# Ledger of designs, part 92: designed miniproteins, single chains, continued (4)

Each design is a single chain, and the fold is of that chain. pLDDT is the mean over its residues in the fold that is shown.

## One batch from the design tools (miniprotein)

Design m15391
Fold by ESMFold2-Fast:
Structure m15391 (fold): chain A 55 residues (1-55)
Amino acid sequence: GAAERERLLEEAERLGVLGVATRDEALLQKAIEIYESLGEHEAAASLRATLERLF
């Protein structure tokens, strides 16, 4: 439902921010997977570009 989607989006945002801050590829990859599973392809593509730039 909408509440579950909102929770997952918040988790993806937290993992993305933490992954960039800590240079943790696994956290960035997890955030990308969550965005893709929710159909948030633009957010996933943005994080993939960030991952490619950092690693």
Scores: mean pLDDT 85

Design m15392
Fold by ESMFold2-Fast:
Structure m15392 (fold): chain A 90 residues (1-90)
Amino acid sequence: MKRKEAENLTLNGSLAAQLGDYELAAKYYERAIELDPENARAWVNLGRAYAKLGELERAREYYRRALRLATQQGDQVTRDEAQRLLAELD
């Protein structure tokens, strides 16, 4: 199923990020988003990976996307995380 595949990609991205491989993490999260573009958590994780790579404008765009999606879904935890991460870029 598309959702399970997206979840597996997100887990692989998280593992890559934990190992410090933010370029690989970003690639996994980008694939997860292609399969499940409404996954607000994956957008947060993609933004964090790009922030670690120094691509702050791209990170800001992804955090804003995550904030919008999390707000629409009633996901307060992901919404609050996206707001905090946006503030850290300012």
Scores: mean pLDDT 86

Design m15393
Fold by ESMFold2-Fast:
Structure m15393 (fold): chain A 110 residues (1-110)
Amino acid sequence: SKEIEHLLVVANLLLVGALVTFELIVRKSTDPELVAAAREVIALLLRAQKLLNTRTVEGIREALRLVRRAREIVREQVARHPDNELLRAALETLEATEEVLEEILELLEK
């Protein structure tokens, strides 16, 4: 499906954007808890990207689970750093990624 291919491109672009943001947080943050959380998120998102690129229902479902886990970690860090605009933007990017992955699954499971 051309629609599924388009959504896969969008999901990959969103994941790359999130990865770049968390790499910047790792490089620039002086908070060791935030750096540790960012590294965990990077590991989850790299795994999600590999699973997404299998283009299987099982792979995309597992990618969605990993993105949801990453979002939960980021939400905790947003609560600890309420004025950090990069964390808020990263949270919004992960929420958008979840919506795209859910749409791909709906199209594949019909």
Scores: mean pLDDT 90

Design m15394
Fold by ESMFold2-Fast:
Structure m15394 (fold): chain A 70 residues (1-70)
Amino acid sequence: SLSTELQQAIVKANRAAIDALEAGKSDEEWLEVARETLRKEFEKAGIDVSDETIERWAEAAVEAARAQLA
């Protein structure tokens, strides 16, 4: 299982992606919002993660958001 901080960051990124989707933003804008949210949450939690890891989880958050709206 992911740590509580990691899970919280992903949940916030997913919510930010849903908000962007509901606002009619592009796929690239949803992904950017998810990336920015993850970076800020990991920085607050003191978690050092690679850009590749942030990108991977941002993509997962966007896909989960799309699935929720399907």
Scores: mean pLDDT 77

Design m15395
Fold by ESMFold2-Fast:
Structure m15395 (fold): chain A 82 residues (1-82)
Amino acid sequence: AAAEARDRAVAYLREAQEALAAGDYEKALAYAREAYRAAVAAGDWTLAAAALRLMAEAAEGLGDLEAAERYRRLAEEYAARA
């Protein structure tokens, strides 16, 4: 259950990082969202913060600066409380 959700979060996070490195911001955002959902399901706030940082980078790549700022702020809150 929690371990499986954590494994899924790590796998999606890797896919998001690869998509971001390739400049595929839409794909990066999609995978980062799945990583975030899995991290939250696992109760792993450190992984959730990492996923939110990738969501912020992907949103910035897409030109959505408001979404990027919201994701960065949320990531900082999760990292501080983890």
Scores: mean pLDDT 87

Design m15396
Fold by ESMFold2-Fast:
Parts: structure tokens; sequence; C-alpha cells
Structure m15396 (fold): chain A 58 residues (1-58)
């Protein structure tokens, strides 16, 4: 599933990924009810990000 970052998200720790507003990411799996493991398609980096910061890609 492809989703888009709604704002710039800085890296907050070793388990997280930095995203820029408008970055398209692939959802790899659900980590918990608030977070997904994603891959940033622009950088190839993987990490955990909050679901609230992502919207479905059109």
Amino acid sequence: MLVVATKDIPEAGPWTVALKKGDVVEVLREVDEHRWLVRNLATGKEGVVGKSHLVPAP
C-alpha cells in the first residue's frame, strides 16, 4: 500500500525514518495501532512512522 507524508518528519531514533512532506512510502507492515513500518521510496530507507502523518496515495 502506498501512502504520502503530510509533513516533514525528522528521524527521532534508531527505529524511525526521516520523511519529507510529499514523500511516497510503501507500507510494509503494521507495528501497532499507531505506527507502520514503511520504506521511503525516494531514499530506500525503512523505519517506523506514525499513521497520523500519512494519507493514502491517490
Scores: mean pLDDT 78

Design m15397
Fold by ESMFold2-Fast:
Structure m15397 (fold): chain A 67 residues (1-67)
Amino acid sequence: SELEAGLALKKATDNEGVRLALEAGRIVATENLSDEEEFELAKEIAENLPEEEKEKALKELEELKKE
């Protein structure tokens, strides 16, 4: 992947704590994670977001899965 799941989450959130978690997840993903592993990591991060940001982030991830 081109880190699309991580980028979608980063686009969907304004929370600084979440940004740090997304950055850490993206770094881990660049250590040879598969596309599926990257998506699972991004989804886990999204599910721990505040309610409003979580809905937006999960929607972005589901759209990536459908494409």
Scores: mean pLDDT 62

Design m15398
Fold by ESMFold2-Fast:
Structure m15398 (fold): chain A 75 residues (1-75)
Amino acid sequence: SAEEQAESLALGAMLEGDVDAALKVLEKFPESAAAVRALGRLGDERAVEPLLKLLESSNEEVRLAAAEALGRIGA
């Protein structure tokens, strides 16, 4: 499924420390909480703008994940 694909790709990006890969996962799967959590754990400021946009998501899980990720980054 798309969700399983997003989770697998996000985990890979996080384990490799690849922020660009994690951002691409979010671009392909905009509602992926897994991609959001990976970006939060990577802590790169390039994720701040995409994560701020996700605070307006209709999906409560995604909004919560984005808020937590921004907290981890310090934004």
Scores: mean pLDDT 83

Design m15399
Fold by ESMFold2-Fast:
Structure m15399 (fold): chain A 61 residues (1-61)
Amino acid sequence: SLIEKGKNLLAQGKYDEAIKYFEEAIKKDPNNKEAWYLLGVAYAHANDLPKAAEYVEKARA
C-alpha cells in the first residue's frame, strides 16, 4: 500500500519521498487519519513544524 511504502521511506530517512506517498494516500482517501498523522510526522522530520502541526490536527478531526 501507499502507507506501507511511505512508512518504509520514513524509516530510511527519506522524508521528501515519504511525504509524496502519504499525499497520494490522502488523495485516494481523505478520511485516512493515519495518512494525515504520518504526513505530520514526515514534515516534523523535515523541520517544517507549522505544517507538521497542521497535519497532525487534521488527523485528530
Scores: mean pLDDT 85

Design m15400
Fold by ESMFold2-Fast:
Structure m15400 (fold): chain A 64 residues (1-64)
Amino acid sequence: DELEKFIKELEEKIKELEKEKERIKKKIEEGEISKEEGELELQLLEGMIALLEGIKNYLKKLLE
């Protein structure tokens, strides 16, 4: 079903963003980016993840 496929795509996107958060954390620890810049990027990623999780949860309810 198209809805189930879309939910799966959202789950994969969330996984990609979580991996990106881990990459940013490592870059901060290794000094490749400033702590200030990295923390801002992490906040933006967390906001995007929260939005996608909200959409995913709404769509999952429609399949029940």
Scores: mean pLDDT 85

Design m15401
Fold by ESMFold2-Fast:
Structure m15401 (fold): chain A 74 residues (1-74)
Amino acid sequence: MTEEEARQELIELFRRIRDLSTNPRVRALLDRYIAALEAGRPLGEVLREFQRDYAAMSPEDRADLEAAWREVLA
């Protein structure tokens, strides 16, 4: 898989998770990553931001993200 292929797959994944999320903060966070990936920011940089944001999430925001993520990956 090339970085460009990985970028497109990640954009599609984040879009599906965003569309399943009911939490406006989680949706806004995912929209920010999608925009960064679409703007061509380095994949590793966006993934590190995601990991940091995920670790800093409230339990409520994390639960919403995890529920949407599980549904997409099922």
Scores: mean pLDDT 84

Design m15402
Fold by ESMFold2-Fast:
Structure m15402 (fold): chain A 57 residues (1-57)
Amino acid sequence: KLAEEVAEIASKTLSPEEIKELAKRLEEISKKALAAGIDPDGAELARETARLLREAA
């Protein structure tokens, strides 16, 4: 639900281009965190938020 709330706020406050850029950044952060083995819960949250943002755009 946190990922959904973040995606909703972003979609209401950001332009479509900014939403796509945010989604790319979150996906990159998630991949780096998973590869490094740090904060897997935060990495999954970032990945899910990026997915929701990409679907909304």
Scores: mean pLDDT 76

Design m15403
Fold by ESMFold2-Fast:
Parts: C-alpha cells; structure tokens; sequence
Structure m15403 (fold): chain A 100 residues (1-100)
C-alpha cells in the first residue's frame, strides 16, 4: 500500500502544480486512506490543497491533524494561522503567530 500511496501523492502534487487544487486534495485523501500512519507533511499538503481550493474549514481540520503528529511544525502553524484569518478568526490566527 505504501507504493500505491506514493503514486497518489505524486499525482496530487502534479495536480496541485497545475492549479487543480480540488483534484490534488482527492489524491492526497486517497493516499492517506492507504497509509496506517500518514505523515504530518501529507496532512499539511492536503490542508494546503483545501486552502488553495477555498475550503478553509477543511484546511483548518487537516493542519490540526499535522500538528497532532508534529506539534512544532512551523509550516503547519503558519498555514493554520492563514486559514483562520481567511475564516475571520483573527484571535486564533494571532495566537498561532505568537507561537512561531
């Protein structure tokens, strides 16, 4: 399943690079479903695909998943703060910026 997951991650990254953010998110979700222990990086990539697609609630959900795995992930914290700002949650966004 790891090789199958990696192929889906590669397809997701290709779709993301082409600006097909919803398609990228679907590939990353399929990859996650095949992995017993998805990485913080994969959850961050999925969250960012949702962020670029305009699904800010799902972006928040998956950046939080990344931070459950790696609490000191500065990239995931910065992206979570951005998603909170896009949702109008400036207090939550500011608290995260103060942590990095």
Amino acid sequence: SHMEAQKLIDKGREAFGEGNYEEAAKYYEKAISLLPNPSAQLYTDLGYAYLKAGDYEKAVEYFKKALEIDPNNIVAKRLLARAYRLLGKEEEAQKLRDEV
Scores: mean pLDDT 90

Design m15404
Fold by ESMFold2-Fast:
Structure m15404 (fold): chain A 59 residues (1-59)
Amino acid sequence: SLKEKADELIKKADEAEKQGNYKEAVRLYMEAASLYTELGDVDKARELGRRAQELRAKL
């Protein structure tokens, strides 16, 4: 399902962030945010977008 795919992307993004790979983490969080937008979960999409923006500021 789209939700399972989005959750897998979040897990990969969290791993990339922990490894200091901020570019990869931003990409994965943004992809997950897009999927949550398709699911209609605006709050989760916004949370993921905020995380990506915060990491992008570290680049």
Scores: mean pLDDT 87

Design m15405
Fold by ESMFold2-Fast:
Order: sequence, then structure tokens, then C-alpha cells
Structure m15405 (fold): chain A 96 residues (1-96)
Amino acid sequence: SKEKIDEYIKKIKELGEKMLEAFRAGDVDALREAYGEILGVLTEYDKLTGGKNREEIAKLAEELSRAYDRALAGDPDAVEEFKRVIEKLIELLKKS
């Protein structure tokens, strides 16, 4: 399962970069797709680990959701919030 966790970390990194690129481009469809795929990876991680870090991941997912809503509203501060949440998610998964 370590190999699968490493795969999830890589996917979160790549999807985080896609969210930032989509936000900078004003591409709402790409932003929505990348956001949804991140939530999908977190769901797979929860199932694989039997709920490890569930409460912490739920809090970070809520923070990501708020940053996503702010990005849709055109808030430029959403970029730094995305970066912070993605970094926290990666560090949490690394401790798995």
C-alpha cells in the first residue's frame, strides 16, 4: 500500500498544479475537473487506509472547498490558499 500512497501523493501534486494553471487561465471547467479529481483521490485514500487521517483530511477538504468557491468568485487570494491546502494534504499523506 506504500506504493499506492506514493501514487496518490503524486496525483495530488499534479492536480494541485492543474488547479493553479486553470485559475490563472480563468478556465472554470478545468478548475472544476481538477478539484473533483482531488476529492476522488482523497476518497480512494480513505477507502484504502480504512479511514486513516479522516478528520484531518475532512478539514483540509473543507478548506480546499472554500478556496475553490473563492476562486470561482474571482478572489485572487484563492491561489495562496490552494497552495497551502495542497501542501498540507501532501504532508499528511506522507506521514501515512
Scores: mean pLDDT 84

Design m15406
Fold by ESMFold2-Fast:
Structure m15406 (fold): chain A 72 residues (1-72)
Amino acid sequence: VEKLEEEMRRLAEEAKRAHEEGNLLEALKLTKKGLEVAIELAEKKGELTEEERKQAEEWLKELEKKIAELEK
């Protein structure tokens, strides 16, 4: 659990740095990875409801859509 929390913090910091460097595509990819880690962490803590899982999956789809648009 603690390793996942550390990974989340690192991904958030890397995403912020990519955004500050003007690399929006990289920032979005790192944000998506961070959300995936957040979902895994919530599952391991036993605190992820079915509704929260569905919401997180919708956010992942939106991030994938934005990434695809920027890769054009």
Scores: mean pLDDT 78

Design m15407
Fold by ESMFold2-Fast:
Structure m15407 (fold): chain A 66 residues (1-66)
Amino acid sequence: SMMEQMKKLEELAAKGDAEAQTKLGQMLFEQGKLEEAKAYLEKALALDPTNYEAATLLTQVELKMA
C-alpha cells in the first residue's frame, strides 16, 4: 500500500538514504504536499549533490509553488 511504502521510505530517509528521500519527495509531490516534498528533496541533494532525479523533482516542485 502507499502508506506502507511511505513508512519504509521515511525509515530509510531518517537513516540518511538519499534515494529513499528522493522517492519520498516524489510521493509527497504527487499528493500535492509541496513543502514536505521540497524538504525531502533538499535533504537528498544535501547528501548527494549529483542526484539528478532529486534536482529535477525539486525544480518541478518549486515551479508549482511559484
Scores: mean pLDDT 84

Design m15408
Fold by ESMFold2-Fast:
Structure m15408 (fold): chain A 70 residues (1-70)
Amino acid sequence: MEALREAAENDLRAAEELVEEVEANPEAPVSRKAAALLLAIGAEINAELAGDEELLREAREVLERAKELA
């Protein structure tokens, strides 16, 4: 489960940074918004598979924010 937790943590941090950047600049390129969404999805999947409830909660919060950006 170590690799899944590490992947979830890395994806979550990258997704958080991208979501914050796009939230500050909603006119950011569609590729930036897509990257945020994909990383947030990856973080949620990996966190769920790792069984880390706190990480899963954090990933879901970031995913909700990423979905709002579309």
Scores: mean pLDDT 81

Design m15409
Fold by ESMFold2-Fast:
Structure m15409 (fold): chain A 133 residues (1-133)
Amino acid sequence: LSPAEREARQRLLDIANRAAKEVAKIFRETSDKNEAYEKVKEVLRRAVDEVTRILLEHGYSPLEAARAAADLLSYVLFQLIHFYKLSKEEVEIFVKAARDVIEERAKTLSPEGRAELERDAKLIEGFAKYLVS
């Protein structure tokens, strides 16, 4: 890895760690499911926007950046289940918010790019089911 690639990787990990911490806090402090969904969606949208900006700055394509953002959301989900011990119901709210954020990003891509990103979103759902089983 080049120094620039190592820096980008570290920044992506920092974004994932911050997003996981913020989402976990939302679920601790928010009892209303609709309010939790909206707040989680906002955190994930900011994370996706920041990841996309960093990767575009490093010469990645919009599709590559969007796919990396989806992968980052999967890593956030892993942290939430493994370290923050989210309930199955909280995981369902997270997965819905993550899917909706990825679908918003997919609308900015070509039809081919949208199909690729939709496959990544389904993998997040499959991963969530495996981790909470």
Scores: mean pLDDT 82

Design m15410
Fold by ESMFold2-Fast:
Structure m15410 (fold): chain A 55 residues (1-55)
Amino acid sequence: SISEAAKAFGEGAGELHGRYLREVEGASAEEAEAAGKEVAERLAEGLERFLLSLE
């Protein structure tokens, strides 16, 4: 479904963001995971709304 695809995309982007913060910016694992989760949730919501608007 559109919502599942948006969620999967958001989760992937959030994971990459968290890894970047940890490996490049030196953030703690807890901070990186929290930031990644926030990115994943907001991106999934935005993408789902965008895709549904194309109907």
Scores: mean pLDDT 78

Design m15411
Fold by ESMFold2-Fast:
Structure m15411 (fold): chain A 72 residues (1-72)
Amino acid sequence: SPQNLAIAYNNLGNLYLRQGKYDLAVEAYKKALELDPGNAEILNNLQLAAKLETNPVGKALLQQVLQEHAAA
């Protein structure tokens, strides 16, 4: 199901986050949101990634994803 695949990408994002691979974590969470756009847990995980992201390009991408999924 899309929900099960979204959970898998969310878990992958969490793994990358733990490894300090914040750009890969953002991409994994983005894929998870594409599969389950209303998932508050994935949005919260993106907020965690935003706090840890140091790459300006990665921060810009994360801001776009958060804005897109926070509104509608």
Scores: mean pLDDT 77

Design m15412
Fold by ESMFold2-Fast:
Formats: C-alpha cells, structure tokens, sequence
Structure m15412 (fold): chain A 60 residues (1-60)
C-alpha cells in the first residue's frame, strides 16, 4: 500500500513526462491503484488534481 510520500513522488514523475496518451493511461492506472488500496481523502484529492493537470496538458 503506497504512502503519501510515494504517491507524491509518483505524481511528480508523471508530471515530468511529456503530455501523451501513454502518460495519460499510466496516470489513470495509478489513480485506479490508489482507489483500490486507499480511502484517504487527501490522497484521493492529490491524485484527482494530478489527473486533471495531466489531462489538461494532453489536450492543451
């Protein structure tokens, strides 16, 4: 089960990748993994914001 620090590190790694379909798919898989193992509102909100930022970069 990932810690808050692990989640933050993973988000930063995803944000460093170019806006691509692969990056978007990887981000969505990560969100699914977090949803499966964590119920923390803080972690869910961090992942939600990261997915939105990555999605916006892909479509911008």
Amino acid sequence: MPTLDEVKKRIEELKKKPPSKETLEEAQRFAGEVGKYKASDEIRELVRKAILEITNKYFS
Scores: mean pLDDT 71

Design m15413
Fold by ESMFold2-Fast:
Structure m15413 (fold): chain A 56 residues (1-56)
Amino acid sequence: ELERRAAALYSARGVLLAALDFAQSDPSTSDAEIAAIRAAIAALDAELAAVEAQLA
């Protein structure tokens, strides 16, 4: 179950990284939108680290 959770978090992280790259390449994207995506990635990285700690 934890391995499935980690896989889902890795997939979500990939989607957020792609969204961040697109947002940063678009000059019409607001700083607030970029900050929101970065915050989402940071929160997901923290959750992934917690899941990985439980798998160890």
Scores: mean pLDDT 80

Design m15414
Fold by ESMFold2-Fast:
Structure m15414 (fold): chain A 76 residues (1-76)
Amino acid sequence: EIDKLKKILLENPNNKEAFNELGKIQAKNPSQEIDDFLLELLKKNPNNLLVWDFLGRYSLDPKLQEEAIKKSTELS
């Protein structure tokens, strides 16, 4: 499930539907794996608003969540 969504997001990092599905998984079954994967996506595109929005809503790291909220505001 998570691996399939990771593959989709590596092919299309702007796929809103894949982010929405990943968010449902993170909210129900929190996993550091998802935070780590999204940080990898940011290494490729540090201005990906969908990644920052996701981290602001669902990150397990309060410091990363705070940074993501700030970045989402700057990029929107």
Scores: mean pLDDT 82

Design m15415
Fold by ESMFold2-Fast:
Structure m15415 (fold): chain A 68 residues (1-68)
Amino acid sequence: DAIPYIEEAIEYVKKGELEKAIELAKKALELAPDRAKPTIEQAIKYIEKGDEEGAVVLLQTALSLIKE
C-alpha cells in the first residue's frame, strides 16, 4: 500500500526533512500502481531540488491517482 508512505512523505517535506521524505517517496514508488509512478518520480526530483511546494502538489496528485 503506497498511500501511507506518500502521506508520511508529505509530512516530512512540510517539516523540511527532505532526506526522510525521499526515502518514503521511493518506498511509495515501489508499491504504487503504474499510473501513479511517473508522478511520484517527478515528486522525488522536486524534493531533491528543494522545491517543497511542487513536491507536495505532486505527492497529493499521486494520492488522487492511486485511489482506493
Scores: mean pLDDT 85

Design m15416
Fold by ESMFold2-Fast:
Structure m15416 (fold): chain A 63 residues (1-63)
Amino acid sequence: MDDDINATLYIIKGVIAEKAGDFEEAAKWYEKAAQYFRDSGDTELADEWQKKAEEARKKAEEA
């Protein structure tokens, strides 16, 4: 149960960074969340947050 808090914190930090326009930082936090779910065996959530990280990186590359 305590492990779920780490994923939630990564997601919150990613959302805050995205709202601030720091899409590269948002991508890093979403990647940490995806890695956490992957390590926990939750492949569906891992894929979801990996996709969010890729989306944030794409926004960071756009002018």
Scores: mean pLDDT 79

Design m15417
Fold by ESMFold2-Fast:
Structure m15417 (fold): chain A 68 residues (1-68)
Amino acid sequence: GHEEELAAAADPALAAELLAAHPPTPEQKAVIQEIADKLNEIGDNLDKALEAKRAGASDEEVKKIMAS
């Protein structure tokens, strides 16, 4: 039934919550935020690299944008 499907769908989330039974410390939250910031920077660089590639930029220029 629908309840069984919801329980199965929620099981990974509940398992994750039980595994993370301890609330993250301020230090752990800071590390998570740092990772998120790095991922956002990578995403921005990738978007700029793709736009430059579409505009006819060389592979060397694209690599420089991604490596920035």
Scores: mean pLDDT 69

Design m15418
Fold by ESMFold2-Fast:
Structure m15418 (fold): chain A 66 residues (1-66)
Amino acid sequence: SEKLRRAALHLAIRYGPDRKLTPEEVLSELLKLGVPEEEAQAFVDRAKERFGDEITPRELLELVEE
């Protein structure tokens, strides 16, 4: 969760909190930020189920805090 929280925060800083990202873009960015593949995939699957095909860094931060 700590790695995911830091990665989501980095995305918010880089793109802004309201930038729309695809699940594939989120996965790629989490992997680049050092999140393990299995953890990144599980998190992206949850984000896609909840938010669909357009996910913001703000929504990722909300999901991590759950």
Scores: mean pLDDT 85

Design m15419
Fold by ESMFold2-Fast:
Structure m15419 (fold): chain A 61 residues (1-61)
Amino acid sequence: SSEMLQLVEEIGRLLREALEKGKISEEEVERIENQVLQAYLREDLERLRELKAEVEKIVEE
């Protein structure tokens, strides 16, 4: 679905931003990316939205 793909792309962008700013470790990025992959494969739109909100909070901190 276009909405799920957009969320995956947005989360990826936010993770890269957080990593570049030193707000998250590479290990934590890999952990979150694995959760995103699992949610995408299960078509769990709600979980993808939750993961986006979590990463947005990391970027804002």
Scores: mean pLDDT 87

Design m15420
Fold by ESMFold2-Fast:
Structure m15420 (fold): chain A 68 residues (1-68)
Amino acid sequence: MEELEEEAARLLQEYVDAALDEATRAQAEKIREEAYKVLEKLGKEIAEKIIKQVDGLVAARLAALAAA
């Protein structure tokens, strides 16, 4: 179980980093799908809640970058 939590955290960080980097933005969607699959192993409701929170964070950071 701890391994799944570490894997999910790593994939979520990779998703955020990929989404914020112009060169890797296209890959961000695939990383997001992989993160969701790992999170589903911890719990379906948890997976949906965490992904929504991370999606909101990515959107906010992208908006901040566009405003700069």
Scores: mean pLDDT 79

Design m15421
Fold by ESMFold2-Fast:
Structure m15421 (fold): chain A 74 residues (1-74)
Amino acid sequence: NLEELKKILEEMVEIAKKYLEGKISEEEAVEKINELMERAGKLAKELVEAGKEEEVKELLREALEKVKEAYKEA
């Protein structure tokens, strides 16, 4: 569902932020992001097939904005 996708995207942003802050290794960040990307991709596909493409796009836009914000703060 959209709530689950939002949580996965927020977790990915948190991992990226921890990596930028030097709190986790590149190897750990890549491993965690790959796992979350697989889960997010599967869920996004299901949501798009259910006609929720615009909602998925909005969640991705919000996640990208948070990544940009974290990059500026690092």
Scores: mean pLDDT 80

Design m15422
Fold by ESMFold2-Fast:
Structure m15422 (fold): chain A 68 residues (1-68)
Amino acid sequence: MSGEQTARLVGVILRLMADPELRLSAREIAELSGASQATVTRVLNRLVEKGQLERERVGRTTLYRAAP
Protein backbone atom coordinates (compact mmCIF):
# COMPACT_ATOMS: atom_id res chain seq x y z
CA MET A 1 0.00 0.00 0.00
CA SER A 2 1.47 3.36 -1.06
CA GLY A 3 0.53 5.11 2.21
CA GLU A 4 2.31 2.43 4.27
CA GLN A 5 5.41 2.67 2.06
CA THR A 6 5.41 6.47 2.43
CA ALA A 7 5.05 6.25 6.24
CA ARG A 8 7.95 3.77 6.43
CA LEU A 9 10.09 6.01 4.21
CA VAL A 10 9.31 9.01 6.46
CA GLY A 11 10.49 6.94 9.46
CA VAL A 12 13.74 6.01 7.68
CA ILE A 13 14.40 9.64 6.69
CA LEU A 14 13.77 10.89 10.24
CA ARG A 15 16.12 8.21 11.65
CA LEU A 16 18.88 9.23 9.21
CA MET A 17 18.30 12.93 9.94
CA ALA A 18 18.45 12.41 13.73
CA ASP A 19 21.99 13.84 13.46
CA PRO A 20 21.43 17.62 12.98
CA GLU A 21 24.83 17.96 11.23
CA LEU A 22 24.09 15.24 8.66
CA ARG A 23 23.26 16.45 5.15
CA LEU A 24 22.05 14.02 2.50
CA SER A 25 20.88 14.30 -1.12
CA ALA A 26 17.66 12.67 -2.34
CA ARG A 27 19.82 10.18 -4.30
CA GLU A 28 21.77 9.19 -1.16
CA ILE A 29 18.54 8.73 0.82
CA ALA A 30 17.09 6.66 -2.06
CA GLU A 31 20.19 4.39 -2.01
CA LEU A 32 20.05 4.02 1.80
CA SER A 33 16.26 3.44 1.98
CA GLY A 34 15.80 1.37 -1.20
CA ALA A 35 13.04 3.72 -2.39
CA SER A 36 12.99 5.43 -5.80
CA GLN A 37 14.60 8.87 -6.00
CA ALA A 38 11.29 10.33 -7.27
CA THR A 39 9.41 9.02 -4.21
CA VAL A 40 12.18 10.19 -1.84
CA THR A 41 12.18 13.70 -3.39
CA ARG A 42 8.38 13.93 -2.98
CA VAL A 43 8.55 12.89 0.69
CA LEU A 44 11.52 15.22 1.39
CA ASN A 45 9.66 18.19 -0.13
CA ARG A 46 6.66 17.43 2.11
CA LEU A 47 8.86 17.24 5.23
CA VAL A 48 10.46 20.60 4.29
CA GLU A 49 6.95 22.10 3.89
CA LYS A 50 6.05 20.78 7.37
CA GLY A 51 9.20 22.39 8.84
CA GLN A 52 10.77 19.06 9.85
CA LEU A 53 13.61 19.29 7.30
CA GLU A 54 15.57 22.13 5.72
CA ARG A 55 16.72 22.24 2.10
CA GLU A 56 20.16 23.54 1.13
CA ARG A 57 21.53 24.01 -2.37
CA VAL A 58 25.25 23.35 -2.86
CA GLY A 59 26.17 24.05 -6.48
CA ARG A 60 23.88 21.86 -8.60
CA THR A 61 23.12 19.46 -5.71
CA THR A 62 20.25 19.83 -3.23
CA LEU A 63 20.99 18.56 0.29
CA TYR A 64 18.53 18.02 3.13
CA ARG A 65 19.05 18.30 6.89
CA ALA A 66 17.03 18.39 10.12
CA ALA A 67 15.35 21.75 10.71
CA PRO A 68 16.65 23.62 13.80
Scores: mean pLDDT 78

Design m15423
Fold by ESMFold2-Fast:
Structure m15423 (fold): chain A 64 residues (1-64)
Amino acid sequence: MQLRALLVLGALREAGRPLSARELAERTGLPQSTVSRALRTLEEKGFVERVGPRGRYALTEEAK
């Protein structure tokens, strides 16, 4: 989980914009289910937040 969470964080940082779980899966090469689990863990830890009505995710200030 932690290595996959780092891949998700890296993809968000590189993109510089909110990404959906699908976009993160495409960018990282991880299954969407794996990305969704990593995003839930990162959200609970305060590293990512949900933005917009369709559940896109962005880095929090704390994760930069």
Scores: mean pLDDT 78

Design m15424
Fold by ESMFold2-Fast:
Structure m15424 (fold): chain A 99 residues (1-99)
Amino acid sequence: DVEAALELLREAGDEEGIRIAEAGAAAGDYVGAGIGIILYALTNNYSDERLAVAVRAAQLLGVTEEILLDLLDNLSSGKNQELLDERKEEIRRLFELAA
């Protein structure tokens, strides 16, 4: 539910998360918007509290742990296995944080 995700992001003051969610809604790509929100949060060193809100908003847009793990496997084809395992653990931690 895009409106529930937007309300959660507005309450948290996540202006960039709101922008990504609105752009995704306009394009009809809710899952892509949710992935974008998580990626922005990770690359901009969000606190655990802000990161938990970003993950919850992404879940409302249809992002699951499985979708992110599958995306990581596809993007990491031919990459270092140790780095891949570390990234998978980071994704699991994100969804645990949001729970």
Scores: mean pLDDT 77

Design m15425
Fold by ESMFold2-Fast:
Structure m15425 (fold): chain A 85 residues (1-85)
Amino acid sequence: MASVEEVLERIREIVERLKPQLTPEQRAVADRFLAILEKKAATGDTTLTPEEVQVLRRFFRHVASVDPEAARELARLIQELRGLI
């Protein structure tokens, strides 16, 4: 099974691949999304604040509008990451 670090790296690779298709404002949301996941992985705490949930929802809406396949893969990787923490 993949490690927490391997799953995070794969999520980061997908997000970086998507950034050229995103506006500057959407890229800022993507950076906040990655920071949230890295913090949760580092602490082992999967609890999300309401603000963190809003950031994740906004990011997924952006990704789904530009690349629905990438949105599905990111959702799968996040579920895998949560299972490893």
Scores: mean pLDDT 81

Design m15426
Fold by ESMFold2-Fast:
Formats: sequence, C-alpha cells, structure tokens
Structure m15426 (fold): chain A 75 residues (1-75)
Amino acid sequence: SEEDEKLLKEIEKLVDEAEHIAQTSTNREEAIAKLREILKKIRELGDKITNPKYQIKALALELHVLALIVDLELA
C-alpha cells in the first residue's frame, strides 16, 4: 500500500542517518544514544506496516541498526 511504502521509506532514511552517525561520530556514548533513539523510531514505524514483504524488509533494517549499536558497544 501507499502507506506501507511511505513507512518503509521513512525507515530507510533513519537507517541512512544511523549509518552516518556510526561512521562519523567520535563520541561513542553519544552515538549509541542517538542510534537507540533511531532504533525506537524504526520499531514504531515498522509496527504500522501491514504488508508481509515490507514487514520483513523493515525487520532487516531494524536488525542492521541493532548490529551498529552492538558494534559500538563492543568497541
């Protein structure tokens, strides 16, 4: 649906922001905090998606941001 496409595009923009933060931030604790806020927004948007194909894509993007957080916490 148009709504699901819009939600997925919003999630994709948040993932791009998360990637940029992870790549450019010199403050690890600040980066982790920002990524956790982005992850929360992705989850809230993903919960509104009704199309199963877009649900799977949203979940993959959510897991990608979670992996960025884990990498920073382990560094």
Scores: mean pLDDT 88

Design m15427
Fold by ESMFold2-Fast:
Structure m15427 (fold): chain A 75 residues (1-75)
Amino acid sequence: MTVYLAVTVDASADVEALVAELRERFSGIESITVSPLADGSKVLIIKLSSEEEAEQVREWLATLPSVKDIRRLEL
């Protein structure tokens, strides 16, 4: 089943480096879409094919000080 995670990061976050690290660490990531927010923060929408890998991605992102919020999307 496809899983979508919405990840909000600080305006100070190096989003390009974060996207590169995510793609290198997790083979189950199908796509990452980055959208800017009005306050300078950014939202990453991460598409995954595995529930197990989605939890691994969430746990790793939760260790990063630049990550403000992580939500699972039901689409």
Scores: mean pLDDT 81

Design m15428
Fold by ESMFold2-Fast:
Order: sequence, then C-alpha cells, then structure tokens
Structure m15428 (fold): chain A 56 residues (1-56)
Amino acid sequence: SALEEQARRALELAREYLAQGQVAAAKSAFHEALELAKQAGNEELVREAERGLEEA
C-alpha cells in the first residue's frame, strides 16, 4: 500500500540519518515511520520503527 511504501521510505531515511550521526533527525524519521506503519496496520514495520527509536 502507499502507507507501507511511505513507512519503508521513512525507515530508510531514519537509518541514513543514524549512519551520519544525525540522531535527532533519525528519531523524527522513525516517529514518522511508526505513525505510517500503524496507519498501514503493518506490525513488522511498527516493530522496526519502535526498535529504531530505542536504538537511536
């Protein structure tokens, strides 16, 4: 779905920010991914976003 694609793009962007040491930007992108994943009803993407927030 479009929401799943948007959630995956937000996760990718968040991981890129983490790789660059941009922790605040990464957290913002993980929050966006979490909201999109919840709207999509995709439990795997929700867990990935939550994990990212815990690690960042």
Scores: mean pLDDT 86

